# Ledger of designs, part 99: designed miniproteins, single chains, continued (3)

Each design is a single chain, and the fold is of that chain. pLDDT is the mean over its residues in the fold that is shown.

## One batch from the design tools (miniprotein)

Design m11435
Fold by ESMFold2-Fast:
Structure m11435 (fold): chain A 89 residues (1-89)
Amino acid sequence: SELQEQLALAVGALKARALVEVEEKLKKYIEENPEISEEEKEEKGRELLEEARAKVEAEVAAMPSDEELLARGREALEELTRLALELAA
């Protein structure tokens, strides 16, 4: 459950990062093009959101499966156990 919660948090972090990136890119575009209409600003915002969405979807699709995350967790626990036993000796 903890690894599944970490995966959900990672997805949330990717979405949050993507939204910040969209906001910053849109702000910069507006600063460089102050004469653009509100309609043009809205269109640029939609374009940036679609690009960000595609990027997030690709990153999520590339994420390890629950099985891979569980395997990594087990490997890390085994390594920590080994180190703890060496320190206890």
Scores: mean pLDDT 70

Design m11436
Fold by ESMFold2-Fast:
Structure m11436 (fold): chain A 95 residues (1-95)
Amino acid sequence: LEEALRAAEEAARHAREAVRAAEAGDTKSMIEHAQKAIEALEKLRPLYPVETARAIQLLREAIAAAEAGDLKSAIEYARKAYEAAVALRQRLREE
């Protein structure tokens, strides 16, 4: 599960950077980090299909909000996605 833990750590890191970029008003950087978090979460889908699908959906909602200029919603969705990624990372560390 070393590869799965690495993917969860990558997802959490990129989700956190997406939140920071959104808070700074950097929509481009936010979308880039959210997309990288989605890529990392897809690697976890075989182990945690429901939880990864939920986190990916939150990141997609964050991207859509950012593209619409709704930074408040983008920040909210990105924060929820970061929390979901952190929870997955914690579960993998306990295995």
Scores: mean pLDDT 87

Design m11437
Fold by ESMFold2-Fast:
Structure m11437 (fold): chain A 95 residues (1-95)
Amino acid sequence: SADEFAELALKALEQGDETLALNLANVSLTLDPNNVLSLALLALILGRRAPKSGKLDEAQELLDQAVRLASEREVSERTRELIDEAQRVIEANKA
């Protein structure tokens, strides 16, 4: 169920519905707080919004959790790509 919501969140993001992706990723994390795909998606979305929201530290904490969990388990190529993208976006917004 958490994985299903994470995959739906990814699909929503790929279709340009960032708000739906955010809501679905949050549902996934309510079911499993260690879902790496949902952590990566939420880190990316919050990182992108950080200049207006001020939630850069929250995005960084989610990214750090996703990176730690991804080092301990096998994750999909798409999940690795999302972690890398979130990392780039968060670093760019620190300046």
Scores: mean pLDDT 88

Design m11438
Fold by ESMFold2-Fast:
Structure m11438 (fold): chain A 65 residues (1-65)
Amino acid sequence: MSDEEKAANLRAGAEASTGGGELAALKGGAVDFLRERGASEEVIEAVRNAKTAAELLAAMERAGV
């Protein structure tokens, strides 16, 4: 899967997420994706601390996803 496809899949999953279990899985995928792209620890921490899908999307946008 390309980086563009990975990013699109993470965004689509976050937008569709309605439960905490889905959010936890999306956070894991987002952290792995961001680390592969050399994101700063501050950005990774923002993703880990996201409590909602909207917060996760905002953290990903700050990383340029």
Scores: mean pLDDT 72

Design m11439
Fold by ESMFold2-Fast:
Formats: sequence, C-alpha cells, structure tokens
Structure m11439 (fold): chain A 90 residues (1-90)
Amino acid sequence: GKPSMEEKEERLRELVKRREEALRELQRVRAEDPEAYQAAREPALQEALRLARERSEKATREGDPLLQEIASLEAVIRALETVIRRTREA
C-alpha cells in the first residue's frame, strides 16, 4: 500500500538523523585519508546527481512534497555513504 503521512514523516526524521551521522563520519574519513577521499568523491557525486534527476521527474508527476523530500535525502545519504565506503576501501 501507499505509505501514510505518519510513515512519511517518520522516514523523513530517520533520514535527517542518518544524514547527520554520515556527515560526521565523512569528516573523519576525509581527515584520515584526503587522497582516497578525493578519488571516491567524483563517482558518488555522479550517482547523487543521477538519483536527484530521477526523483525530480517522479515528484513532478506525483505531486507529493514529503515523498520528494524523502527521495532527495535518500540520494544525499547514499552519496555520502558511498564516499565513506570507497575512502575506507582505499
């Protein structure tokens, strides 16, 4: 079924917290290995831009601002987590 307003708001709160945690971790991995961070950053930004474009198209069609905000935060978090993972793997 379609998510309720309560489920969308709860998901949004979870994503905001996850973004804050990812940003703190990104600062740590960047400080530990700046070269690996630079190498990881570009692919993650490309993925984030692709997801943002797809979500923008869906938001225009659906007209749901909470689903649009959720999709935008998910794309940002995915990009941050990808940079962190790739920096650690280097």
Scores: mean pLDDT 76

Design m11440
Fold by ESMFold2-Fast:
Structure m11440 (fold): chain A 87 residues (1-87)
Amino acid sequence: SEADELRDKGIEAYNAGDYKEAIEYFRKALELEGYKDPFTLTLLGIARLKAGDYEGAIRDFERALELNPKNTIAKRVLERARAALAA
């Protein structure tokens, strides 16, 4: 799908260290899916965390966990984001 292609481009940008570009691709993918994909929300949060947007990352991980409470990756990175914000 178009959302899957945008997510894949976001992952490529993230792996290149282009976190702001990754954020834009993940946001576009989520807009197409109505912000309902917990996987892409987790990726957006991780990219925001790497970009230093701890507040944004926390919101994305909390939303991902609302959609999938068994998301162990989102739980782990949420704890890291909260620790970074508290420091």
Scores: mean pLDDT 86

Design m11441
Fold by ESMFold2-Fast:
Structure m11441 (fold): chain A 67 residues (1-67)
Amino acid sequence: AAEEYGRKGAAAGQAGDAAAASEYNRLAAIMGKDNPDAYKSGEAGAAAGAAGDVAGSATGSWEMARN
């Protein structure tokens, strides 16, 4: 869930749909917090949701780790 919303947020951001990106971004953040395992399988999605940009969808795996 968080993975999917994060990626949708990143894609919307790329398309210039800031409103949709913001909405998916919030959903990804909430779901990621509720589902810790989403960070493991959906690192790119969760990171993209938090960042709301194309970079998250490409390199989100590293960004989500915050290490």
Scores: mean pLDDT 54

Design m11442
Fold by ESMFold2-Fast:
Structure m11442 (fold): chain A 117 residues (1-117)
Amino acid sequence: DPVLELLDRVRQLADRLFDLAMEIAKENGDEEAVKRIEELRQRVDEAFDRLKQAIENGAPVEEVKALLDEVRDLISEIVGIALKVATDPEKIAEIRRLAVEINQLLDELKAEVEKRG
């Protein structure tokens, strides 16, 4: 299933982004950023689980698209926190690269979902 394959790839990149964001927050001693990233990661994992179930159960396209937008928004919040805390140019570049890759895969996933009706 190309939709589930794309979803798995997004999850893998999101996990890399979360690990990098947590490393940045911890290295900079930003305890509030650490807490917020952990809370957002939990919400993203729950949103991915709901999205997977919606896809597997043949939920309406508009419902699946709404869940994709929720995942995108949550990931964007994590990116924003990481970029606010980050001071290392190499880590800033990696966050931005992961954000671009995730958004491209989410756009592909949305297009594949729309083909299913």
Scores: mean pLDDT 88

Design m11443
Fold by ESMFold2-Fast:
Structure m11443 (fold): chain A 89 residues (1-89)
Amino acid sequence: LRRVSEAEREELLRRLEELVARLLERGEPELAEQLRAYVERLLEAGHADLARAVLEVLEALLEGREERAQAINDAFLEATAPEAAEALA
């Protein structure tokens, strides 16, 4: 996987903090904490594309764009399907 650039990391962390703030406003502090930990781990591991996909799905869900969220989630699952098949073997 491509090494995450500092600019890309800063962009994704900014988006993460915006989503965390929105989840806290909705009374979802546990989900906000889990999201932060998960995205930070993905970035630490160099999985910027997966971190971006997770953020995009949640952004779409919070905006009420269910169709958009489903499309992004489907793309994410397609991208990770080979690794999932390998892990289940």
Scores: mean pLDDT 69

Design m11444
Fold by ESMFold2-Fast:
Structure m11444 (fold): chain A 68 residues (1-68)
Amino acid sequence: MSFSERMAEDAIAAAEALLAKPTLSEAERVQARGLLTVLDMLIRNVENEELRRRAREVRERLEAKLAE
């Protein structure tokens, strides 16, 4: 697995952990905004189609959660 693919898996896991929480603290919202930037970068640069799809899915869900 490439470094970028591992980074994508780690970012997806971190985003899913935040999505599992009922509410986000202010510190967790800052972390989530940082993860949106990382996921956006990974979606543009990772060639693995399944990882790109999963990264986009969790990014959209995390963005929606932050909009609440």
Scores: mean pLDDT 82

Design m11445
Fold by ESMFold2-Fast:
Structure m11445 (fold): chain A 92 residues (1-92)
Amino acid sequence: SLEEFIEKAKEKMKTIIDKLKNPALIVARYPEDIPVEKIALAALFAGAKRIFDIYVDEENRLAAFLVPESDVEAAIEGIKIAGGEVLEVRKL
């Protein structure tokens, strides 16, 4: 389920999350013909200053992007421009 993916992403990123002041998690489904690295690059080009980490489920084409809360809107814009579908955003 989407919730199981999100909990797994949070578990895998816990050490990084615990060191950050205001992180957010953006969960997106990305197209089969586009690598997740291009989706991440689009988020940065749209004005996200940093992506701290990415957790990927390639079989289900799901990616969880760990970003500063201040960068969420820019990251979402870039993800959508690159063909990603934003499924959930969580402030951590």
Scores: mean pLDDT 88

Design m11446
Fold by ESMFold2-Fast:
Structure m11446 (fold): chain A 68 residues (1-68)
Amino acid sequence: MTPLVRAVQQRVIQAVQDYVAGRITLDQVRALLQQLLDELRAAGLPPDSLASIEESFDVLLAGLEADA
């Protein structure tokens, strides 16, 4: 993994932990994931990599919504 992708993963893990702990809302997690995707696009990640990450974020959000 690139260092940038690894940093994004750490931020995602922290957001999920904060959500599970009741510190942030699902809407705040969604907003953070959108911000991270925008940062990755700005950094020039290939379209295929962006699509894969976006799909992973969609699956994560769907799982959190189903648990809520």
Scores: mean pLDDT 79

Design m11447
Fold by ESMFold2-Fast:
Structure m11447 (fold): chain A 66 residues (1-66)
Amino acid sequence: MEEQKKKEEFVKEIKEKVLKKTGDEEFAERLGAAARQGLDAGAPEEAVQAAVDQSVDFYLEQKKKE
């Protein structure tokens, strides 16, 4: 049970940070789901966080070039 609560808290923080950085609720929820999937697959939190940060940076760069 503790592992699931830790994952839920981590995913919630990811969604909140992504939403604040992008303003895109749909994108934030997609990254939250991807983060949960990564954690469930056994990826460490630091790897998931790095992947999320990279995705956010890519998203912002795409928006700027549009």
Scores: mean pLDDT 80

Design m11448
Fold by ESMFold2-Fast:
Structure m11448 (fold): chain A 96 residues (1-96)
Amino acid sequence: MDEIREKIERLVELARELLPLLEQLKEKIKELLDLPYEEAVRIAAKEIKGEEMAEKALEMLRLQRELAELIKAGDEEVEKLAKEAFEPLEKEVEEK
């Protein structure tokens, strides 16, 4: 459970760092629709804020995939923890 909580906390932290860039990332990804989604995200993030941001964006996608697989496997506890952790971030997005 602690490992799952750490993954969720890290994902929220990465999401907060990417939140101010979300609109720019969406626009850049739309231009890269012929590429695999992960590659499009990497290139878009790199163009906006360089290699470090590209690495953070890829880490976020990896953690999202890992958590999604756990939820898909029927772990209701992981789904609940993810929802509770992201609720403050979702409120910040809604206020914009």
Scores: mean pLDDT 73

Design m11449
Fold by ESMFold2-Fast:
Structure m11449 (fold): chain A 70 residues (1-70)
Amino acid sequence: MEDEEEYKKRLESFKKGFEQLKDNLDLAEIAAKIFIRRVREEAAQRNTPDLAEKFIEEVKKILEELKKKV
């Protein structure tokens, strides 16, 4: 579905940007919050909150793993 493909693109872009921020936890947390906000706003317009939540959970997991390594 187009909605799932869009969220997947967003997640891929986030992962690329997040890789550049891995040495700065504060900026990484800000980037994660911005991503979550944008994805939730888009999900509200597309009426696909369940799909969006899966990608939000992935971002939260990535941030948690970074926090444990630093």
Scores: mean pLDDT 77

Design m11450
Fold by ESMFold2-Fast:
Order: C-alpha cells, then sequence, then structure tokens
Structure m11450 (fold): chain A 85 residues (1-85)
C-alpha cells in the first residue's frame, strides 16, 4: 500500500477508537477534517503533518480521564500498522 493509503487507514482507525471511547464530537470532528485534508493532499510529508496536527489538536479536546485510553489506543494502532509493513 502507498504511504497515503496507510495514513488514511490510520485516520479511520483513530476515528473508530474515538467513537468507541465516546470522545467529544468536537474532537471527532477535528480528526474527520484532518482525514479529508490527508485524502486531498498530494504530498506524503504534508499528509503526515496534517495527521499529526489533527491527533495533537484532538488530544487537547479529549477530557483528561479519556486521554490515557486514547493515547494507548493510538499507540496500538501505530504498532499494528508497523507490524503489517
Amino acid sequence: SSLMEQLLRFMDRVLELMERLQAPEEAIEVIRRAREEVERSKDPLEALLIAYEGVSEAIDLIPPELRDAFQRGVQGIIDDMLDSL
């Protein structure tokens, strides 16, 4: 798969994680917008930065009690995707 396909899969799995954790809609919307920007991007480095910034912004919008679960879930997604390379 291309790097762009991997980034889109990452963003989709982050959205699934956020829905499972019942994250605030404002945090979910940040990731949805970042995913749309990644999909429209022609530059893999730009797409990676968009994904990184989106996740960082979403963390700030997630209540403290959910942040550890979210961060562990994101790390699990990254680990799974690296194992599939």
Scores: mean pLDDT 85

Design m11451
Fold by ESMFold2-Fast:
Structure m11451 (fold): chain A 83 residues (1-83)
Amino acid sequence: SSMLQILQNQADNYYNNAINNYNQMQNLVRTDSNVDSSTLQSLSGSSSRNALLSSSLGGNQYRIRSNQIIQQTSQILQQAQNS
């Protein structure tokens, strides 16, 4: 179905956006000892929203990988706030 292909492509795009937000977050905590917590919270929120959108549109594989990225962004945020 062409509709299924469109949904899967959208799920991939949202997941890639989630990964990009996550990578920006990781780079900030690695390179800037004074990174603003609101910036990290914003990136974490954007990553999680994109991951959830990917999960809602895609199949089981999208749900699994989206849950993984949500956990990873949450972990980085918590570690940065507690360090």
Scores: mean pLDDT 83

Design m11452
Fold by ESMFold2-Fast:
Parts: C-alpha cells; structure tokens; sequence
Structure m11452 (fold): chain A 83 residues (1-83)
C-alpha cells in the first residue's frame, strides 16, 4: 500500500508506523527513500485531516537534520494546502 493510500484510508496506527519507518530510514542515511515518500505525499495526497497533518509535521521536525531543507519546506507548504 502506498503512503497516500495509508493516509486516505488507514487507522492512526498505520499512519504512525509508516511515519516511524520514514524517521528510521532518514536516521540511517536512506535519504532517497525518505524523498520518495515526501514526493508521493506532494503528488498524490489531495486532502488530509488536521490530526494527520500534525503527525506528519512532527515527523518533519524529527528528520529535518537528515534531509534537504527545501524538501521539508515544500512538504510543509503542501500540508497547509491539503489540510
């Protein structure tokens, strides 16, 4: 299941697990994997709840030292548009 599908149709637990995987991969230096997840969010997620947006924002704060700032900023802008 894609991350956009998880956000649109999944329980809190599924979202939290997916975000944990993103953080773990960022800390391991798998920046390409993290970038692909953020790209999926920007391209495919058109609506999310405020609660989902807050969870993603916490994840962005946890990975900000491991990924390009431009990618963080782009995703934050997208979250504001789809929340």
Amino acid sequence: MSFSEILNNASKESIDLTLKIIVDNAKKGNTVFVALFFKELIEHVKSITKEQAERIEKTLDEVKDYVPQELIDKLREHLKKVT
Scores: mean pLDDT 74

Design m11453
Fold by ESMFold2-Fast:
Structure m11453 (fold): chain A 65 residues (1-65)
Amino acid sequence: MVDLEKSKEETKKLVEAVKNKDVDTAQEYAIKLVENGAGALSEEEKTELAEAIQNKDEEKAIEIV
């Protein structure tokens, strides 16, 4: 089952990493969020996430995960 509290914390850390253009940290928390939902990021989703991070697009990064 998805842990809602953990997802909220990880989402906040993802948003902070995106604002800082910290690609490594943002990817780490995006993977954790997707895994918490028993999913996995595709190569296409990873590419979209990297683009969102470069653009400091927090909303787009959240939509991808």
Scores: mean pLDDT 75

Design m11454
Fold by ESMFold2-Fast:
Structure m11454 (fold): chain A 83 residues (1-83)
Amino acid sequence: GAAELIAEGRAAVRLAREARKVYEEGKAKGDGIKYASGAVLLIGSQIDAGLVVRRAREEGVLDEIPADLLAELEALAKEAGLL
């Protein structure tokens, strides 16, 4: 249902924000472990975002997702080429 997808979507957005910080810090500081782990977590969060949007569309509840959250999920999914 929409409530579960909203919760999953918010989790994906939070993970993406934290992963992006780790990725950018690793890149800026030459920390290969932070760079690699941040990249992997960011890609995972983008895939999760794409799956939430896809499931919401398939279940017909896309309009029940908050517009701000939907925009963030679609942006993340587009970064991974999933939309």
Scores: mean pLDDT 88

Design m11455
Fold by ESMFold2-Fast:
Structure m11455 (fold): chain A 78 residues (1-78)
Amino acid sequence: MLEEFKKLAEELRELARRWKERGSATPEELARFNELAEKMVKISIENKDNEEIRKLSDEVILEVNEAAAVIEARRAAE
């Protein structure tokens, strides 16, 4: 469980890094993100009392929201 969650978190963080660098997300990356995010949410709900999972979840959410904000800011500037 925790190791699976760490792998999901790292993949999501890598997607967020790519999105911030490019200022955009491809349809393929969005599909992958949705798949990974759904799995992450499921594990988080099942393990709500696990401090490590909660901390990692919060960190991933923060990074993904930051990347999304960058993409939206660029779209708004057009």
Scores: mean pLDDT 78

Design m11456
Fold by ESMFold2-Fast:
Structure m11456 (fold): chain A 89 residues (1-89)
Amino acid sequence: EEFQKRYEELKKKAEEALAEIEKAVRDTMNRHRHLPAQEIADAAKATEDAMLEKIRKEDPEVYQALLEYRKKQGEENGKKNADYINKQK
């Protein structure tokens, strides 16, 4: 039960951290929308990298859970895209 509770807490914190990163990146893009597209992309990447580094330093367990969550989401999205292409042939 204690182990399960810790796992659920880490997963929730990772999901919340990812949502905050996505919001910060979106807010950065909106603030810099007057700049050329490349500069907006660079600012967005810098914002994401800074938030990831902060999480890594403050909560390394949450950082690891976040990387695992992102990896699983990427795999799920990739699989859905591949399944869609296979069904369309």
Scores: mean pLDDT 74

Design m11457
Fold by ESMFold2-Fast:
Structure m11457 (fold): chain A 94 residues (1-94)
Amino acid sequence: SMLEKLKEALEFLKEKQKEITASTDVEEQLKLFEESVKKLKETGDEELIKLAEKAEEIVKQALENNASDAELTLLIQTAIHEAIELVEEKIKEL
């Protein structure tokens, strides 16, 4: 069901958020971000897919513009936080 997919995505994202916050390696944070994006898309929810695609584009542009590790970390942390908030809101509305 959609509720089960959203709950699974929420648990996954919260775990990835902890790993991202604990990591001092931007390459590891980028990998965890990519895994989080994939999980959001796997839900099949249109708003979550759009949020994931927007986050991917922002991070991609930052990388192409040679953003600092600190800037990339902030963008990744912001994206995962926003994703968690949207998933929690969707679960609440079901």
Scores: mean pLDDT 89

Design m11458
Fold by ESMFold2-Fast:
Structure m11458 (fold): chain A 99 residues (1-99)
Amino acid sequence: MIVKEKLFNVSPEELAKKVEELVLKMGGSSIADVTLHSKNGVTNIFNKSIKEGVKEAVEKLKDGEEGTISVTTDKVLAIIELKKVDGKVEEAEISVLPL
């Protein structure tokens, strides 16, 4: 089962909260490895809470840029495709699937 959600004009904190909510609902752990993929490179954030890891990944994404965040837990993978504008998430698509 794949769960998809779209968010518009949310803070990094609001995005991180929604990702954690969806991962926990699918039976994943609150602790995850988070990876940010952008045109400026790859950033790895290991063994963090989903809230802290996703927030940090969004903060590391450059303003005006698009990126992909992967959140890997014990039982669940979440993929977030997002665009950041003026420190806010202008658009994000979250896909959550079991491992």
Scores: mean pLDDT 83

Design m11459
Fold by ESMFold2-Fast:
Structure m11459 (fold): chain A 81 residues (1-81)
Amino acid sequence: SLPDIFDLKNEILSLPEVSDLSSIPSPIELAYELSLKYPDVLSEEEKQFLEELLKKTQPLTKEEIDKLKKIMLKFLEYLKS
């Protein structure tokens, strides 16, 4: 099972390397800003997915939430390495 998305956001923001992003309230916006700061972590398709999520006016589907969680886990793993 995947962690809660806000728990992932809080765990990422506990890391000193991303203290400049601590004011970002949204997991989607955090993931997007991380994709700009660390452009080599995500595939082009994952970056496009984040851009599309930022434009979305409807609630996220379970599949979109799970994909966002996996993206956040990639950043967490990268930052802890």
Scores: mean pLDDT 83

Design m11460
Fold by ESMFold2-Fast:
Structure m11460 (fold): chain A 76 residues (1-76)
Amino acid sequence: MELEEKVREFLKKLEELLNSNLSREEIDKKIIELLKTLLGFNDQQVEDLLNGIETPEIEKFREAVAKVRKEEEEKE
């Protein structure tokens, strides 16, 4: 699965979690789980993302997120 498709699925699941009746702590845990299971992030990549550290992998992820969000906003 391409990174953009994984990011699209991640954002969809993120929206479902934010609209759920789960606690903030449970939502945060599920977000970290999605980063690892769906996007294939290892512990270091999750830590880098959460700490705002720019690596090539995190930069590609941010670009994919921006592209997917732009496509959703520009939906005809």
Scores: mean pLDDT 75

Design m11461
Fold by ESMFold2-Fast:
Structure m11461 (fold): chain A 97 residues (1-97)
Amino acid sequence: MLKFIDVKITVNLETGEIEIEGKLSKPMPKSVLERIIKNMFEKLGIEIESLEVEVDEKTGDFKVRIKTKRPLTEDEAKKIAEAFEKEYNANVKLEIK
């Protein structure tokens, strides 16, 4: 089963800037991870203004940078972390700025 390993999520509530860093249990193309992130945020009702995805397909290390269309709440930041934990069996560290 695919899982995210040691995911760190840094959220700036005021700006809507989110950084997600971690490791994938299995390498995947950048386009697949981009679709996963877009689907997750759509499910949460959070509109994305910009999305940048970087994946090292050899190591599974990834970094995602997101700008949302509006400021975020602390509850929305927690829901993002919970989505990674529950849907993708991730070990998540959440940092709110």
Scores: mean pLDDT 83

Design m11462
Fold by ESMFold2-Fast:
Structure m11462 (fold): chain A 94 residues (1-94)
Amino acid sequence: VPSPVERARARLAAARAAHPELAAALDQLDGMMDELLAKGVDEEEVAVITGSALAELLALHERGERGTVTWTITVRDANDPSRTIVETVTVEVR
């Protein structure tokens, strides 16, 4: 059975194949996953965050909306609960 991160990456790859025009935005989401994992965020939490960001990106694309979308993500470090990890992901929807 694929891990939560493997499933999330497969979903991003499927979205990229279906919507090549979103490749740059989807690369930003792949980069966000790598950064959160490197900072010790739980794999399941990273997959949930990525799925939510992907769903919002696809919804914006379906509505024909263009411009810059910014997601600010705040999660607790799984290795140190006293730490908060804040990441900002900005993508352009053309």
Scores: mean pLDDT 76

Design m11463
Fold by ESMFold2-Fast:
Structure m11463 (fold): chain A 68 residues (1-68)
Amino acid sequence: SMMEEKERKLEIAKLVAMERALEKLPDATKIEVEVVDDKTVRAIASNETATVEVDVTVEEAMKEFYSR
């Protein structure tokens, strides 16, 4: 269904956002993911000294994920 496809795309976007946040802060001790809207997710990675926020669109994440 279209709803299942939308949820799958959001899960992929969350995964890509988390990977990008961890790439910018490899020693992160905490990572959080939030859905900003139906087309955008945000990952927040932090440690004791730094915080990194990464916004990823569903379209961008799908392109990156399936180009692997």
Scores: mean pLDDT 83

Design m11464
Fold by ESMFold2-Fast:
Structure m11464 (fold): chain A 65 residues (1-65)
Amino acid sequence: SIKDKLLEEAKKRIESLGLTPEEREHYLSIIQDQIDKLIKAGYSEEEIKKAVDEFLQRLEEAKRE
């Protein structure tokens, strides 16, 4: 499913950030919940992927300092 694919991509990107296990689980939980909400609201796979990518880009920028 699109959810499983996006969660796999998110896990790989988050693993590169050097977060604690608790922080990693927290952000993955947010991403999973967001994907579920967007699917239920009828957003396209392209829109869901864009939203997840934007979230991850913001997280990566926030962790660069």
Scores: mean pLDDT 82

Design m11465
Fold by ESMFold2-Fast:
Structure m11465 (fold): chain A 77 residues (1-77)
Amino acid sequence: EVEEVRAALPEVTERILAEAKKIAASPDAAELEARLSPEEQEIVRAVQAGDLAKARELAERLAQRAVDEEAARLEAA
């Protein structure tokens, strides 16, 4: 339910951050980055810049948006 979706925020945030780190470290980082959304690209660029605090903040914002959209969908049903 809505509470369960919101409880997933830390897990979603860590997944986004882990994938961004893998892409940033990849030899094909530029090609992989070009296939991401603008929000995901910003997270990868923050990781590449060594600004892990910014990368985490951006990942949390993206995860929060996804969680909020799903929660709103469930509340509207």
Scores: mean pLDDT 76

Design m11466
Fold by ESMFold2-Fast:
Structure m11466 (fold): chain A 67 residues (1-67)
Amino acid sequence: SAAARAGAAALVAAETVEEAVAAIRDTVKQGGPDEAQRAVVLAVQRAPERAELLAEAGRIAKDEGVL
Protein backbone atom coordinates (compact mmCIF):
# COMPACT_ATOMS: atom_id res chain seq x y z
CA SER A 1 0.00 0.00 0.00
CA ALA A 2 0.98 3.67 -0.30
CA ALA A 3 1.16 4.06 3.50
CA ALA A 4 3.46 1.03 3.87
CA ARG A 5 5.76 2.27 1.06
CA ALA A 6 5.98 5.79 2.51
CA GLY A 7 6.64 4.32 5.97
CA ALA A 8 9.35 2.00 4.58
CA ALA A 9 11.09 4.96 2.88
CA ALA A 10 11.05 6.93 6.16
CA LEU A 11 12.39 3.90 8.08
CA VAL A 12 15.24 3.39 5.58
CA ALA A 13 16.14 7.10 5.99
CA ALA A 14 16.04 6.94 9.83
CA GLU A 15 19.51 7.42 11.37
CA THR A 16 18.51 6.58 14.96
CA VAL A 17 16.14 4.25 16.81
CA GLU A 18 14.17 7.35 17.93
CA GLU A 19 13.69 8.48 14.29
CA ALA A 20 12.64 4.95 13.30
CA VAL A 21 10.05 4.85 16.14
CA ALA A 22 8.72 8.25 14.96
CA ALA A 23 8.41 6.85 11.41
CA ILE A 24 6.46 3.86 12.78
CA ARG A 25 4.11 6.21 14.69
CA ASP A 26 3.52 8.30 11.56
CA THR A 27 2.77 5.15 9.49
CA VAL A 28 0.25 4.00 12.14
CA LYS A 29 -1.49 7.41 11.88
CA GLN A 30 -1.63 7.15 8.06
CA GLY A 31 -2.58 3.48 7.58
CA GLY A 32 -2.88 1.73 10.94
CA PRO A 33 -0.71 -0.82 12.78
CA ASP A 34 -0.88 -3.52 10.06
CA GLU A 35 0.49 -1.08 7.45
CA ALA A 36 3.20 0.03 9.92
CA GLN A 37 4.22 -3.62 10.46
CA ARG A 38 4.35 -4.06 6.66
CA ALA A 39 6.50 -0.90 6.38
CA VAL A 40 9.05 -2.38 8.83
CA VAL A 41 9.22 -5.62 6.78
CA LEU A 42 9.68 -3.65 3.53
CA ALA A 43 12.38 -1.46 5.11
CA VAL A 44 14.35 -4.55 6.25
CA GLN A 45 14.07 -6.01 2.71
CA ARG A 46 15.34 -2.74 1.16
CA ALA A 47 18.08 -2.08 3.75
CA PRO A 48 19.12 -5.37 5.45
CA GLU A 49 22.06 -3.59 7.17
CA ARG A 50 19.47 -1.64 9.23
CA ALA A 51 17.70 -4.80 10.45
CA GLU A 52 18.97 -4.50 14.05
CA LEU A 53 18.00 -0.80 14.37
CA LEU A 54 14.59 -1.47 12.79
CA ALA A 55 13.96 -4.51 15.03
CA GLU A 56 14.75 -2.42 18.14
CA ALA A 57 12.46 0.40 16.94
CA GLY A 58 9.65 -2.10 16.30
CA ARG A 59 10.06 -3.58 19.77
CA ILE A 60 9.94 -0.11 21.39
CA ALA A 61 6.84 0.83 19.35
CA LYS A 62 5.13 -2.41 20.47
CA ASP A 63 6.14 -1.82 24.13
CA GLU A 64 4.65 1.72 23.90
CA GLY A 65 1.38 0.35 22.49
CA VAL A 66 1.83 2.01 19.08
CA LEU A 67 1.95 -1.36 17.22
Scores: mean pLDDT 85

Design m11467
Fold by ESMFold2-Fast:
Structure m11467 (fold): chain A 79 residues (1-79)
Amino acid sequence: EVEELKERALELLKKVEELLESLPSDPERATRMILAFVLELSEEEMRKLGLSDEEIKLVEELRKLIKEIKEIIKKIKEL
């Protein structure tokens, strides 16, 4: 069970790395996406910040993966 949680956490971490590699090569756009993630902006707030639909989707996917990783870490700590 612990090994299954560890394997799942590593799998999710790889997906986070893949998403980070998908960030735009433009430093300004990448910075806006990182700020949107750190500030936990809503989809509407990200649109107001000037993020594209693709950039918003990438930020939301990153948030989802981080949330899943946190849940797995919590379960590991409870064991």
Scores: mean pLDDT 76

Design m11468
Fold by ESMFold2-Fast:
Structure m11468 (fold): chain A 71 residues (1-71)
Amino acid sequence: AQARADAIGEGYRGAIQGKDPEEVARLSGISVEEAEAIRKAVQAALDTMKAGKSPGEAGLVARKVLEEARA
């Protein structure tokens, strides 16, 4: 639970830095699919903030994108 949340947090950091999803997955111990989902979620959050919405709302959008990518 907490360890997985920390690994996902590392994935977000890697995605923001523009690292390859395969490298993020290897370093964070998550799947490549999860790393790609995190990258999409981060981009959606940034787009939400550019649209003038709050960081909290951007976080909710990121969560929704991440959940949809896992389906």
Scores: mean pLDDT 70

Design m11469
Fold by ESMFold2-Fast:
Structure m11469 (fold): chain A 66 residues (1-66)
Amino acid sequence: SLEERAREIVAANPLVAPEDREAAVERLLALAEALARGFRVPPSEGVLRLAALIHEYDLRYEQSLQ
């Protein structure tokens, strides 16, 4: 499922602390849903992968500000 794939992506991301994983999974899935809606495509692993890239960019950007 997309949720299981999202959990794998979050677990593999060193910028996400263990205590933040559940919140990160929810954010990633919500971003994927928003992207799918905006592009007028069904939710898919491709959209989830794009959401993951955006999420990692946001995390690295936030890290660069600290």
Scores: mean pLDDT 80

